# Designed miniproteins, single chains, continued (2): the designs that were tried, part 53

Each design is a single chain, and the fold is of that chain. pLDDT is the mean over its residues in the fold that is shown.

## One batch from the design tools (miniprotein)

Design m5942
Fold by ESMFold2-Fast:
Structure m5942 (fold): chain A 60 residues (1-60)
Amino acid sequence: MHKLTVEMPSEEIAKEIAEKLNKEDPTVEAKAEGKKLTITTDKSVEYAIGLALRAIGEGL
């Protein structure tokens, strides 16, 4: 299990990205807590990092 937390520009963006990730990949559990987005996956660290970078990009 791999867990990564990233800071998003706003709480609303964090929630939107979390919902999108949960819908697109059933192996991923994305949770928004305020501006923090926590991504949990059983795949790999590389995959988790990729999802975090995608989340940051969509928050821009």
Scores: mean pLDDT 75

Design m5945
Fold by ESMFold2-Fast:
Structure m5945 (fold): chain A 78 residues (1-78)
Amino acid sequence: DALKKLEEAREAAEKGDAEKALKYAEEASRILEEQGLTETAEIVRKNGEAAAKAVEEGDIESALFALDIAIQKAREAL
């Protein structure tokens, strides 16, 4: 479930874990690609990368905002 992976990415970002936030967002993107949702998968991947970078820089608010966009786009496509 791509949404569950994005929720796990969001929890990791809240805890300041950039590596796990990226990993779970990449897993969500892969699940979406397997479902044929290629454009949504790219959006999720890019927002996951942005979120991980924000966590690395100590900007948790921006990280959560990026992941919330990814979650919304995944919900709209599913």
Scores: mean pLDDT 88

Design m5946
Fold by ESMFold2-Fast:
Structure m5946 (fold): chain A 60 residues (1-60)
Amino acid sequence: MLEKGLEAYKAGNYDEAIKYFEEAAKQGDVRALGYLAAVYFHKGETEKADELAAEANRRA
């Protein structure tokens, strides 16, 4: 799931990237939280991006 999210993210398909990163995070992959933060930052949702980045750092 993380790899599919990265492919979508590199293609600029942020909505697809969010779906795959959310699934990876639900499966316990804390790296997916960092990638979700990056996607939300690019979508202009900086407050949500900051919250996700803080959660990823807390779990690392």
Scores: mean pLDDT 79

Design m5947
Fold by ESMFold2-Fast:
Structure m5947 (fold): chain A 73 residues (1-73)
Amino acid sequence: MEIPPEVRERLAELEARALEAHDAGDLEAAAEALREGARLLEELAETVPPEAAEALRAQAEAARALAERLAAA
């Protein structure tokens, strides 16, 4: 499986943004970045073989769960 460079770069940026926002106490911004990342992972999962898609969907699910938890804090 190969993650397109554009998607890889965007995911890394969103991860960094979520971490920085959380450290700053901006849970809303952290949740937004996590939801954006989950959306990209779900889109990528539709374009790869099922075996690879399972891992991507698991990551997206974890990111959404964390985003909901942060938004509820």
Scores: mean pLDDT 80

Design m5948
Fold by ESMFold2-Fast:
Order: C-alpha cells, then sequence, then structure tokens
Structure m5948 (fold): chain A 73 residues (1-73)
C-alpha cells in the first residue's frame, strides 16, 4: 500500500527521509505551514515542499506533493 504523510513544514523533510529509509512506498505528502502572515507560511511550506521533492527524486519515488496553509491563531 502507498503511504500518505501529513506533516508540518519544519519536520516534513525529515519524516519523508525516515519513510524512505524504512523502505516505505510514499504516494502523497501534504506539507502544512502556519505563520503570522500568509506570505511567511507560504515561503516555509514551499521551501519544505522543494526539499521533499528533492528527497523523493533522489530515491526515484513519484509522489503527489501538496501544500496546505493554516490560518494564524
Amino acid sequence: MLAELEAEAAVAPEMVRRLLEAGQRVGRVTVRASAPSEEEARREAERAAEEVRRLLAEAGVEAEIRVELLPAP
């Protein structure tokens, strides 16, 4: 079965790396970010998503990468 991962931007790349090291097949990664401004949240999410994309590409894995911005409290 394909694994689906949802993680905060700060930890998403490390979680992806651990899944790949464990031999898990990843089908989708959702990167979540929350910051005082939408612009900051978007930058954090995009940076994490790019690192996730790089890790998946190095492992030869094709997966859907999604970004979800959460409203600031």
Scores: mean pLDDT 79

Design m5949
Fold by ESMFold2-Fast:
Structure m5949 (fold): chain A 90 residues (1-90)
Amino acid sequence: GISSDVPASSRQSVELLNQLIEETDAKTVEELKQFLFNNKEKFKDPVLLVKIENIENYDNDYFVSFLKEVSRLSNNQDALEKINQIVANE
């Protein structure tokens, strides 16, 4: 179900997503998608898990926009910079 409140699992999954982005060796958006998909079992938030499971259904621009929004909303500048570097490699 959709909760009107942001659950702790959602916040923890967002923090994990940012950490995975910071730690990734991915050089392209496609490699980043694959890296996140391979780590999907680490996500405990059902909404974020569904997004990661359907990662192949997103075009690269949409997916990058999603990740940048998550990083901005969570105030993680390092993850945002990493995303920008991966995009610049293409």
Scores: mean pLDDT 77

Design m5950
Fold by ESMFold2-Fast:
Structure m5950 (fold): chain A 64 residues (1-64)
Amino acid sequence: AAPALPAIDYEKTKVSKEAAEQIATAFRLHDGISEEEAQKLRDEIEGKSIKDAVKFINKKLKEL
């Protein structure tokens, strides 16, 4: 069992497939992006660090 750490390493913690799907679905429902854009968002953030995923999402939001 890993000890509970108060600080999460956002550079090393990767976005899970489930989290990526939930984020892409939220953008599709709330921001009205296309299904293709939602799939690209999911594929781009899946397996990235939380830090990199957040940067990518923020860049996408500014382009919308």
Scores: mean pLDDT 72

Design m5951
Fold by ESMFold2-Fast:
Structure m5951 (fold): chain A 102 residues (1-102)
Amino acid sequence: DVEEVKEKAKKLKEKIKNENLSPLELRKLQGEVLEELHDALVAASAGDWEQLEIARIYLELAKFLDEEIIKNDPNYTDEDVETIEKTLKELEEKLRELEARR
């Protein structure tokens, strides 16, 4: 399943790079990726340590999406960027904590 998630993330990155996705579509994908990341971290915290690899993949994908939104959405404010950056930092810190505990 980890390999399937890696392939899915790779294909999504290529889609984002090669297709002119709207700001709304990028923000929707960001929300979906953050939900998947959160679910993986919750499962990992409950003892499903295989989900740590999945969480790492979604974290990197979320970071990539944030950078693409900054480039493509003129309505993405400095406050929006700071909010997402704080969220990503908190999720990355949680991931590192769980990785240290396994």
Scores: mean pLDDT 82

Design m5952
Fold by ESMFold2-Fast:
Structure m5952 (fold): chain A 71 residues (1-71)
Amino acid sequence: SEEDEKEAIEGLRELAEELKAKSEEDAKIGEEMLKAIDEYIKKKEEEKRKEEEERRKKEEEEKRRLEELKK
């Protein structure tokens, strides 16, 4: 599920934070992982919000059209 995916991403974020504490080289990997995760989440969240809003608008428009046809 999407929730399981988010939980897995949070686990990866925690791992990246742990890597940042170990050494300078591991810290670079951890920082890159965090940036990649943040960008992925932000992009998916934006797509999901757009899709949901468009769906609601379509549903409302269909409802109005149906009401007009009843008269």
Scores: mean pLDDT 78

Design m5953
Fold by ESMFold2-Fast:
Structure m5953 (fold): chain A 91 residues (1-91)
Amino acid sequence: MAVATVKITLEGGSYDDAQAAAGEAMRAAAQVPGVTSVELTRLTDNEVELRITAETPESAEKMAQAAADGGIRAAESLGVKATVEVRVEPG
């Protein structure tokens, strides 16, 4: 099992903007084949954190990247600047 963490930081957004980014990120991750788990670990006005579990590091990274891309696009559509950090746990 591999684990990836996705952290999305929003600059000047609201809680509703963070919820929209979180929802889109989770939706994008869930559409990747080989998804075992997508968990929302933190949601605040400025932060969204997801924990993604997969059988391989490559699958975890692919799902995490899909989540990151989805979250950024949602934030941009709302006029909110977002920064994303993706981390795959060391084996």
Scores: mean pLDDT 80

Design m5954
Fold by ESMFold2-Fast:
Structure m5954 (fold): chain A 97 residues (1-97)
Amino acid sequence: SSIAAFLAEVEAALRADPEGTRARLLARLDELTEEQLFALFFNSVLDISLIKRKGIALDAHEAAVVAARREIAVAAGRRMDELIIKRLQELSRKRRE
């Protein structure tokens, strides 16, 4: 799946450079598809929950990767909300005709 390839590329980039990858993705959120935004949001939420549940101690680099992933997930969620609100506003305008 193209989404699986996208997520694998993002994860590899985050492991190599968490801060730079975070900054680049946040700058390009408006270029991402709804499927890509959902994938970034959903996978990040699952990973954070699993790490907390297992009580895994993270080193400084692992903590930076998790923090960057969380910030990307939050931003992706906000971008999805913006797209949903715009769609609902368009439907509301058409209904008022």
Scores: mean pLDDT 78

Design m5955
Fold by ESMFold2-Fast:
Structure m5955 (fold): chain A 60 residues (1-60)
Amino acid sequence: PLEEAREHLRLGEEARRQGDSERAIEHYELAKEAVSRAPLPPEVKDAIIATLDAEQEAVR
C-alpha cells in the first residue's frame, strides 16, 4: 500500500539525515517492496521504484 511506502520513505530520509546509511537503505528497500504490492499501473510502479533505487544508490 502507498501509505506504507510513504512511511518507509520518510523514515529512510530521517535515517539518512542522522548519518545512518544502513537504516536508510533498509527503509528504501521496504518502500520499494510496498510499492510493488500497491494496486498501481506497472508504468507508475516502475517510475517510483526507479526513483527509490536512485536515492538508495546516492546513500552509498
Scores: mean pLDDT 78

Design m5956
Fold by ESMFold2-Fast:
Structure m5956 (fold): chain A 61 residues (1-61)
Amino acid sequence: MSAMETAERAREIYERWKRGEISDEEARKLLLEAGLTEEQAELILAGKGDAAVTRHLLSHS
């Protein structure tokens, strides 16, 4: 994919993740499939750190 196509896919995945439509694990997988590195995916997820941690705890409680 071109860099622009990768960025568009990453943005769509990020928006879905921000809305809580997908889990941290699913968002990470989709970002990697879109052509991002593991480090880039973790940086995106870190931007929502507290909310992501809270959702993860709720899924196990």
Scores: mean pLDDT 67

Design m5957
Fold by ESMFold2-Fast:
Structure m5957 (fold): chain A 57 residues (1-57)
Amino acid sequence: SLKEAAEKSLEAAKEALKKGDYAAARTGAWHARQLAEQAGDEELLKEAEELYKEATS
């Protein structure tokens, strides 16, 4: 499902950020944002947006 895909993408992005891979974290967070938005999951969307901001700062 779109929600499951968003969750997996967000999880991968979080792991990339923990490892200092900002490029992978940004890409994963961006995909998670798109999937969460399509799924209508506002909490996942917020988490993905926050992670994207962290990865771009």
Scores: mean pLDDT 83

Design m5958
Fold by ESMFold2-Fast:
Structure m5958 (fold): chain A 79 residues (1-79)
Amino acid sequence: SSEVEELLKKGKEALKEGNYEEAMNLFVEAAELAYREGDIKGLEEAYKGLMETLKKAPNELIPKAIGAVLRVMGLLLDA
């Protein structure tokens, strides 16, 4: 959906700017919306965004990033 695409766009922009916590929140929101809408492509894109965020995030945000990845991975496995 256009809403999923907008959330993914905002997440990618936040990640590019180094706003890792904002990026994580936006990608989780995109994933949850994509899952509810049956948008598997959007869900996969959100997962990729979270993996990229996890790779770049500072150490203090790694536990939160891992939690977000596990949540979205669960949605992918259920989809």
Scores: mean pLDDT 87

Design m5959
Fold by ESMFold2-Fast:
Structure m5959 (fold): chain A 79 residues (1-79)
Amino acid sequence: SHMAEREARVQAELDELKPLAETREKIKKIIEEGKKNGDVVSGLQEAIKLAKDNNMDPSYIAVLEEALAKEKEKLKKKK
């Protein structure tokens, strides 16, 4: 819920930077595949690398890095 609202706000800002739309869709696909396979951390790390390699908006990268930090925290808590 909190994460979805935050991503919606970042999505609105990215709508002004349409040249990066193709890369954004690839990143979303990688994250979704990671969630589906139960390997969210690896998926997010790959997505962040792709975003940085394609010079994506810093606010978008920040959202991905926060998501990665939270998923890493969950894994530490389970162990």
Scores: mean pLDDT 71

Design m5960
Fold by ESMFold2-Fast:
Structure m5960 (fold): chain A 111 residues (1-111)
Amino acid sequence: LEAEIERYRALAAASPDQAEAAEYTRRALRLLARRVFPGRADAIGRAVAEALRLPDADDALAALAGAALTRLAEAGIEEPSDAEFARAAAEVAEELGVPEAAALAREAAAE
């Protein structure tokens, strides 16, 4: 799983096609979220999709993961731990008004 995340990140960085790069980035983000939130990722994605009125829970999960990584990068954290990522995702979910997703992400951060 970690090797697949790294592979999709490398493919995104190497792709000159922005749409292709965006798809590889979304795949990497979905896999990262599923690694950090085992057993909770689908529930988090559904809660965010409902709140943002997105048709796809996997796209919603990727969007939350991307926002969490952006927040961490702005704080100078380029290689976050699973706990740091989970906490950032919970903070983003709280700001989006999705307390269910925030609670699930906080549970993962406590492990």
Scores: mean pLDDT 80

Design m5962
Fold by ESMFold2-Fast:
Structure m5962 (fold): chain A 68 residues (1-68)
Amino acid sequence: MEELRKELEELGRRAAELFKKYPGNPDVVKALEAVRKAQEAFSNGDVEKARKYLEEARKLIEEAEKKL
């Protein structure tokens, strides 16, 4: 639980920094949406869905960072 929360905070921070530098970039917007879905699942106590969306968010953030 605590590790998942810290990973969500880290990915949220990375996505926010990308959005600050590249507002309106569709890859960055998708990454932010994935982070929000992961946070929503975590808030609902659905750890399995939270982990799924967390991994999706991580992949999208890494792809955006690679392209930009």
Scores: mean pLDDT 81

Design m5963
Fold by ESMFold2-Fast:
Structure m5963 (fold): chain A 66 residues (1-66)
Amino acid sequence: SVGDSVEAVLRRFLDTIRALSDPAVAQRLLDEARALFDEVAPQLSPDERERVRALLAEMEAVVDAL
């Protein structure tokens, strides 16, 4: 599904952000993740949107901690 594909892409972004030490690079990846979510959100089921939002929240927490 679109949601499964988006979740897989965002999980890779999260793994990358966790490995980064540069807050500016991490912020750019978070911005790209948010843009992807905004683009595909209308195509996602409510459950898929909830899972993707949870991943974005986790990315935000990691970036904020850098």
Scores: mean pLDDT 84

Design m5964
Fold by ESMFold2-Fast:
Structure m5964 (fold): chain A 70 residues (1-70)
Amino acid sequence: SAEDVAEIQRLTGLSRAAAEALVALIRRKLAAGERITRADVLAVVPRSHYEAHAEELERALTRVYLRLSS
């Protein structure tokens, strides 16, 4: 949702497009019953941004994943 995208942007500093790609990734993995891996995140987030903001990214992903899975 727009709220999930905005939360990822606020917590991680990602562009709207990258945040939208992450929300779409979370939705796909939830629908498949799969865990989100680092490789999955690196497919949609630039490696340099991930390395600079790994902790914020992991926290944002966990929060959005839990919200979408409930």
Scores: mean pLDDT 81

Design m5965
Fold by ESMFold2-Fast:
Structure m5965 (fold): chain A 74 residues (1-74)
Amino acid sequence: APLLPFGVALTPEEVANATPEQLAQSARDALRRGVANLLKAYGREDEAEKVPTLSDEELRRLAQEILDEGLARQ
């Protein structure tokens, strides 16, 4: 499969059986990995390595910055 287990959000079947807490944690983990992967794709590897240490606010700001950069590249 092209997707790694650690980088994947819960499947529809797992979502049906998951608690709200597990769904929230899966979403947070998926966002954090997504941001790190986008930073690596943009050549910002040093920033990608810092993603696990970022607060939720810092992660949200960084995600917005990446989205703005992505839009500017289109």
Scores: mean pLDDT 68

Design m5966
Fold by ESMFold2-Fast:
Structure m5966 (fold): chain A 57 residues (1-57)
Amino acid sequence: SAARAAYARAVLSPEQAAVAREVAEKLRRIGDGVQAGLQALKAGASREEADRLSSAA
């Protein structure tokens, strides 16, 4: 939300805010990969295929 973004800007320096954004983006990509792997396993994919999908995201 805009309020959370404004609060983060007020509390963090510009450099700290940039680092926080980079870390959040990396965590989001990792989470997406894990979810793709889990969904593949639920659909009956092999462990190898699930691991490949998790690594690709």
Scores: mean pLDDT 70

Design m5967
Fold by ESMFold2-Fast:
Structure m5967 (fold): chain A 87 residues (1-87)
Amino acid sequence: MKEELEKVKEQLERFEKALEEFKKYVEESTTLSEEEKEKLLKAIEEAEKYIKKAKEAIEKGDLEKAREYLKKAEEIVINTAKEVLLK
């Protein structure tokens, strides 16, 4: 249990850092339109809500819920980024 908890915490921290970096990229971008920036920033905001829920689940020892929320946060950002940046 403790080793699994530590791994989930590490995954969360790495994703949170990547998300902050991505948010900065979006905010500072000169190539993205304002509409694209709004779409990406809204996705980041929604992902941040799931990160908060994942942290709360970790504090309660609910690793299943923590993984579920982290997965939801990742999916929101990745799907929106693929739609805006790769299409």
Scores: mean pLDDT 82

Design m5968
Fold by ESMFold2-Fast:
Structure m5968 (fold): chain A 65 residues (1-65)
Amino acid sequence: MPRRVRLTAVEDFTATAGGEISLKKGEVREAELVAEVDEEHLLLHLLETGESGLVPKSAVELTEL
């Protein structure tokens, strides 16, 4: 089942494909970690916006809530 996490963007990431989430460096969001899709990508559900999508693991730090 998804884990509730605090997501901190450590670099800018611009979504270029459908199903990706854009982030700005220093942005903090509460999210559910839905799945680790592969070793480089996470599928997240953002709790504040209801947006779901893929984010590179290198672009974010996660803290469990």
Scores: mean pLDDT 78

Design m5969
Fold by ESMFold2-Fast:
Structure m5969 (fold): chain A 100 residues (1-100)
Amino acid sequence: SSELIKEIADAITLIGAQTTLELALEGKASDEEALLSLETAIEVLEELVEKYKDPELAKLLEELKELLEKAKEEGKLTEEQLKKAIELLNKAIEIFLKLL
């Protein structure tokens, strides 16, 4: 039951981050909100990679971390980076739901 609550919370966090990135792509969320959402999603994914040891999830995490590092150096997420982050997060969410 405690584990199920944590899994639901992680799923909500990842979906919320993806939604914020989609809103940023539409100009409805700030660059700061988009960066914070991506950072939060990466923290959740690091815990999931450690727990499940899934190699595809680990690969998606590394791609998201590289994207975040570049975005932080530039102080913003470009439209291309937002689209890529949304794609990578969607794939990570699909894998996570299959691991439940």
Scores: mean pLDDT 88

Design m5970
Fold by ESMFold2-Fast:
Order: C-alpha cells, then structure tokens, then sequence
Structure m5970 (fold): chain A 60 residues (1-60)
C-alpha cells in the first residue's frame, strides 16, 4: 500500500540522516496494523523535528 511504501522510505531517510534508532522504531511498527504503524511513524518524525501530514499520506 502507499502508506507502507511511505513508511519504508521514511525509515530509510531516517537511517541516512543518522537517526538509526528512529528508523528501527518505524520499521518495527510495520509489523503492526497500518493505522498503528502510521501513528507511530508520525510520533517518531515529530520527535526528530520532521513534519509529516498523516492525512496526505492516507490519501495517496
């Protein structure tokens, strides 16, 4: 799905930025239901100062 693709891309970008623990947390959430995975990723992105529009991601 578009959301899972986005989350995998986000995890890779976090790793490339040196945020390895944040990337691991996003990847771990992919084993969970989609809504839980997205909510977890949004929270992690906010902790790292990255803006994420969850509604835009769901609409994609």
Amino acid sequence: SAVRTYLRILARELEEAGLTEAAARVRASLDQPLDVALDTAVRIAREEGVAVDADAVRAA
Scores: mean pLDDT 72

Design m5971
Fold by ESMFold2-Fast:
Structure m5971 (fold): chain A 70 residues (1-70)
Amino acid sequence: PPLDPESLRKRLTELAEKGDIEATVELANFYASQGDFKEAAAWYRKAADLYEQQGDLEKAALYRQRADRL
């Protein structure tokens, strides 16, 4: 596993584009921590959509609310 932040970001992006929910959430958290709230909101909404597809409506609502508060 890569230890540098840029390699981590690239890996998270690749996994998120393949629909990995945890990677999508981690990528959103990364952008939020950097102050990129528009990117963070987009990835939180993507995570919410993925949770909804799995039937986890509570987590879907949580991540949509998180995006709205950015």
Scores: mean pLDDT 83

Design m5972
Fold by ESMFold2-Fast:
Structure m5972 (fold): chain A 65 residues (1-65)
Amino acid sequence: SRATELSVRHDLITRFGLSEEEADALIEAAKAGASQEELVARLRARGVSDEDAERVAKGILEAVA
C-alpha cells in the first residue's frame, strides 16, 4: 500500500541516511521488478549493513507487492 511505501521511504531517509531521490529510486526499481538481491546490493552500496539491507529489501518488496 502507499502508506507502507511511505513508511519504508521514511526509514530509508531517516534511519539509513539515503536521500529522497535514492529512496524513491529503490522503491521504483522494486515496482519495476528488481530482485531482492539487486535491492540488497544497492542498499549495501549506500552504506547499509548486510543484515539491515536484507531486512529493508524484503520490506520494500512487501510494500510494493
Scores: mean pLDDT 83

Design m5973
Fold by ESMFold2-Fast:
Structure m5973 (fold): chain A 59 residues (1-59)
Amino acid sequence: MAREKRIEEYKKNPDKYVFKYDSPIFEELAIELEELGLPVPDSYEDAVRKLIEAQKKKE
């Protein structure tokens, strides 16, 4: 899964990965959104909103 690949890349080269976000929590949200096939927004708030909507839709 794409999620596993991202997590492995992050763990293997955390400094070299060049986070788009300085928050590991936000990085986890980004991975979750990508696993759902959704684009990752620039803002944490938008990421949370999209994830919640996707989770509710999936049920």
Scores: mean pLDDT 61

Design m5974
Fold by ESMFold2-Fast:
Structure m5974 (fold): chain A 65 residues (1-65)
Amino acid sequence: SKALEELARKALELAKAGVSLEEAAEAVRELGLELGLPESVAEAIAEGVREKGAEETAKGLLEAA
């Protein structure tokens, strides 16, 4: 899925930039909605960033893509 690959890339970029987990989660959620993902899916991915971190969440997204 292109959407999951784009979200994974964004999460990794935010991790490299050293932004907070909350800022990364919100940015990933907003991008997910912009890419046409259901709100529940975008929120679940954002929750993954909050709980597991941006890098681990990105890894999961790339494996699911």
Scores: mean pLDDT 82

Design m5976
Fold by ESMFold2-Fast:
Structure m5976 (fold): chain A 80 residues (1-80)
Amino acid sequence: SELEARAEAAWKRAQEAGRRFEEALAAGDLEAARAAFEEALAAAREAALAKGEAEGRREEAEAAAEKTVAEERAELERLL
């Protein structure tokens, strides 16, 4: 479906942004690392919401995504 295709495309963007996050951390570029991290979170959220909508579980997917984003951001702030 279109929603499943969107979820797959968004997940691939999240994985690529996650790779850039790791590269930026290794280079000591904290500004680039934060930007890549936020891009990865946004893409992962988009993928989760599209998948949830395709499965008829949009509301559960929205709640889960909001919690995950908050937890991941809190963890990044503790590490940086």
Scores: mean pLDDT 82

Design m5977
Fold by ESMFold2-Fast:
Structure m5977 (fold): chain A 80 residues (1-80)
Amino acid sequence: KTAAIAQAATAAAKTLSEKDPTMSNDDINEAVQAGVDTLLAGGSIEEAAKKLIESALKKGASEETAKAAGKAFIEAYKKS
């Protein structure tokens, strides 16, 4: 459980930093943490990815970048 969440967080953070190098580390961490907090509260992976995408968009990420991060978050979680 914890390892799967860590892998999902790492994949999403990497995707955000690679696709949008203008995002600060604080903004990336806050967007990823929105997804992580949802999983820790017992939410679904789909709900967690949605929260991560919404947070990334609020921090100025493009829709393409935010969706890519959400996809990476889901795929990494499922592979764990």
Scores: mean pLDDT 83

Design m5978
Fold by ESMFold2-Fast:
Structure m5978 (fold): chain A 74 residues (1-74)
Amino acid sequence: MDRAALEEELRELVRRLYEAYEAGRLEEARRYEEEALRLAEEAGLWGHRALLEVIAELAAEVYNITPKPPAPWP
């Protein structure tokens, strides 16, 4: 999987994750979280870094919450 393709898929999954979370659809949020983690794991270190970067950017846009150091996974 190319980095650009992975980043695009991660952005879509994380966006949907936050939308589902905001809507209170916890089951859907969980599924998107699992898919995003799976894709990041397949890509290794740079995939994990891409996921964290996407999460940080989207979280800032959606929740406007003070950012904290990331966990081993989102």
Scores: mean pLDDT 68

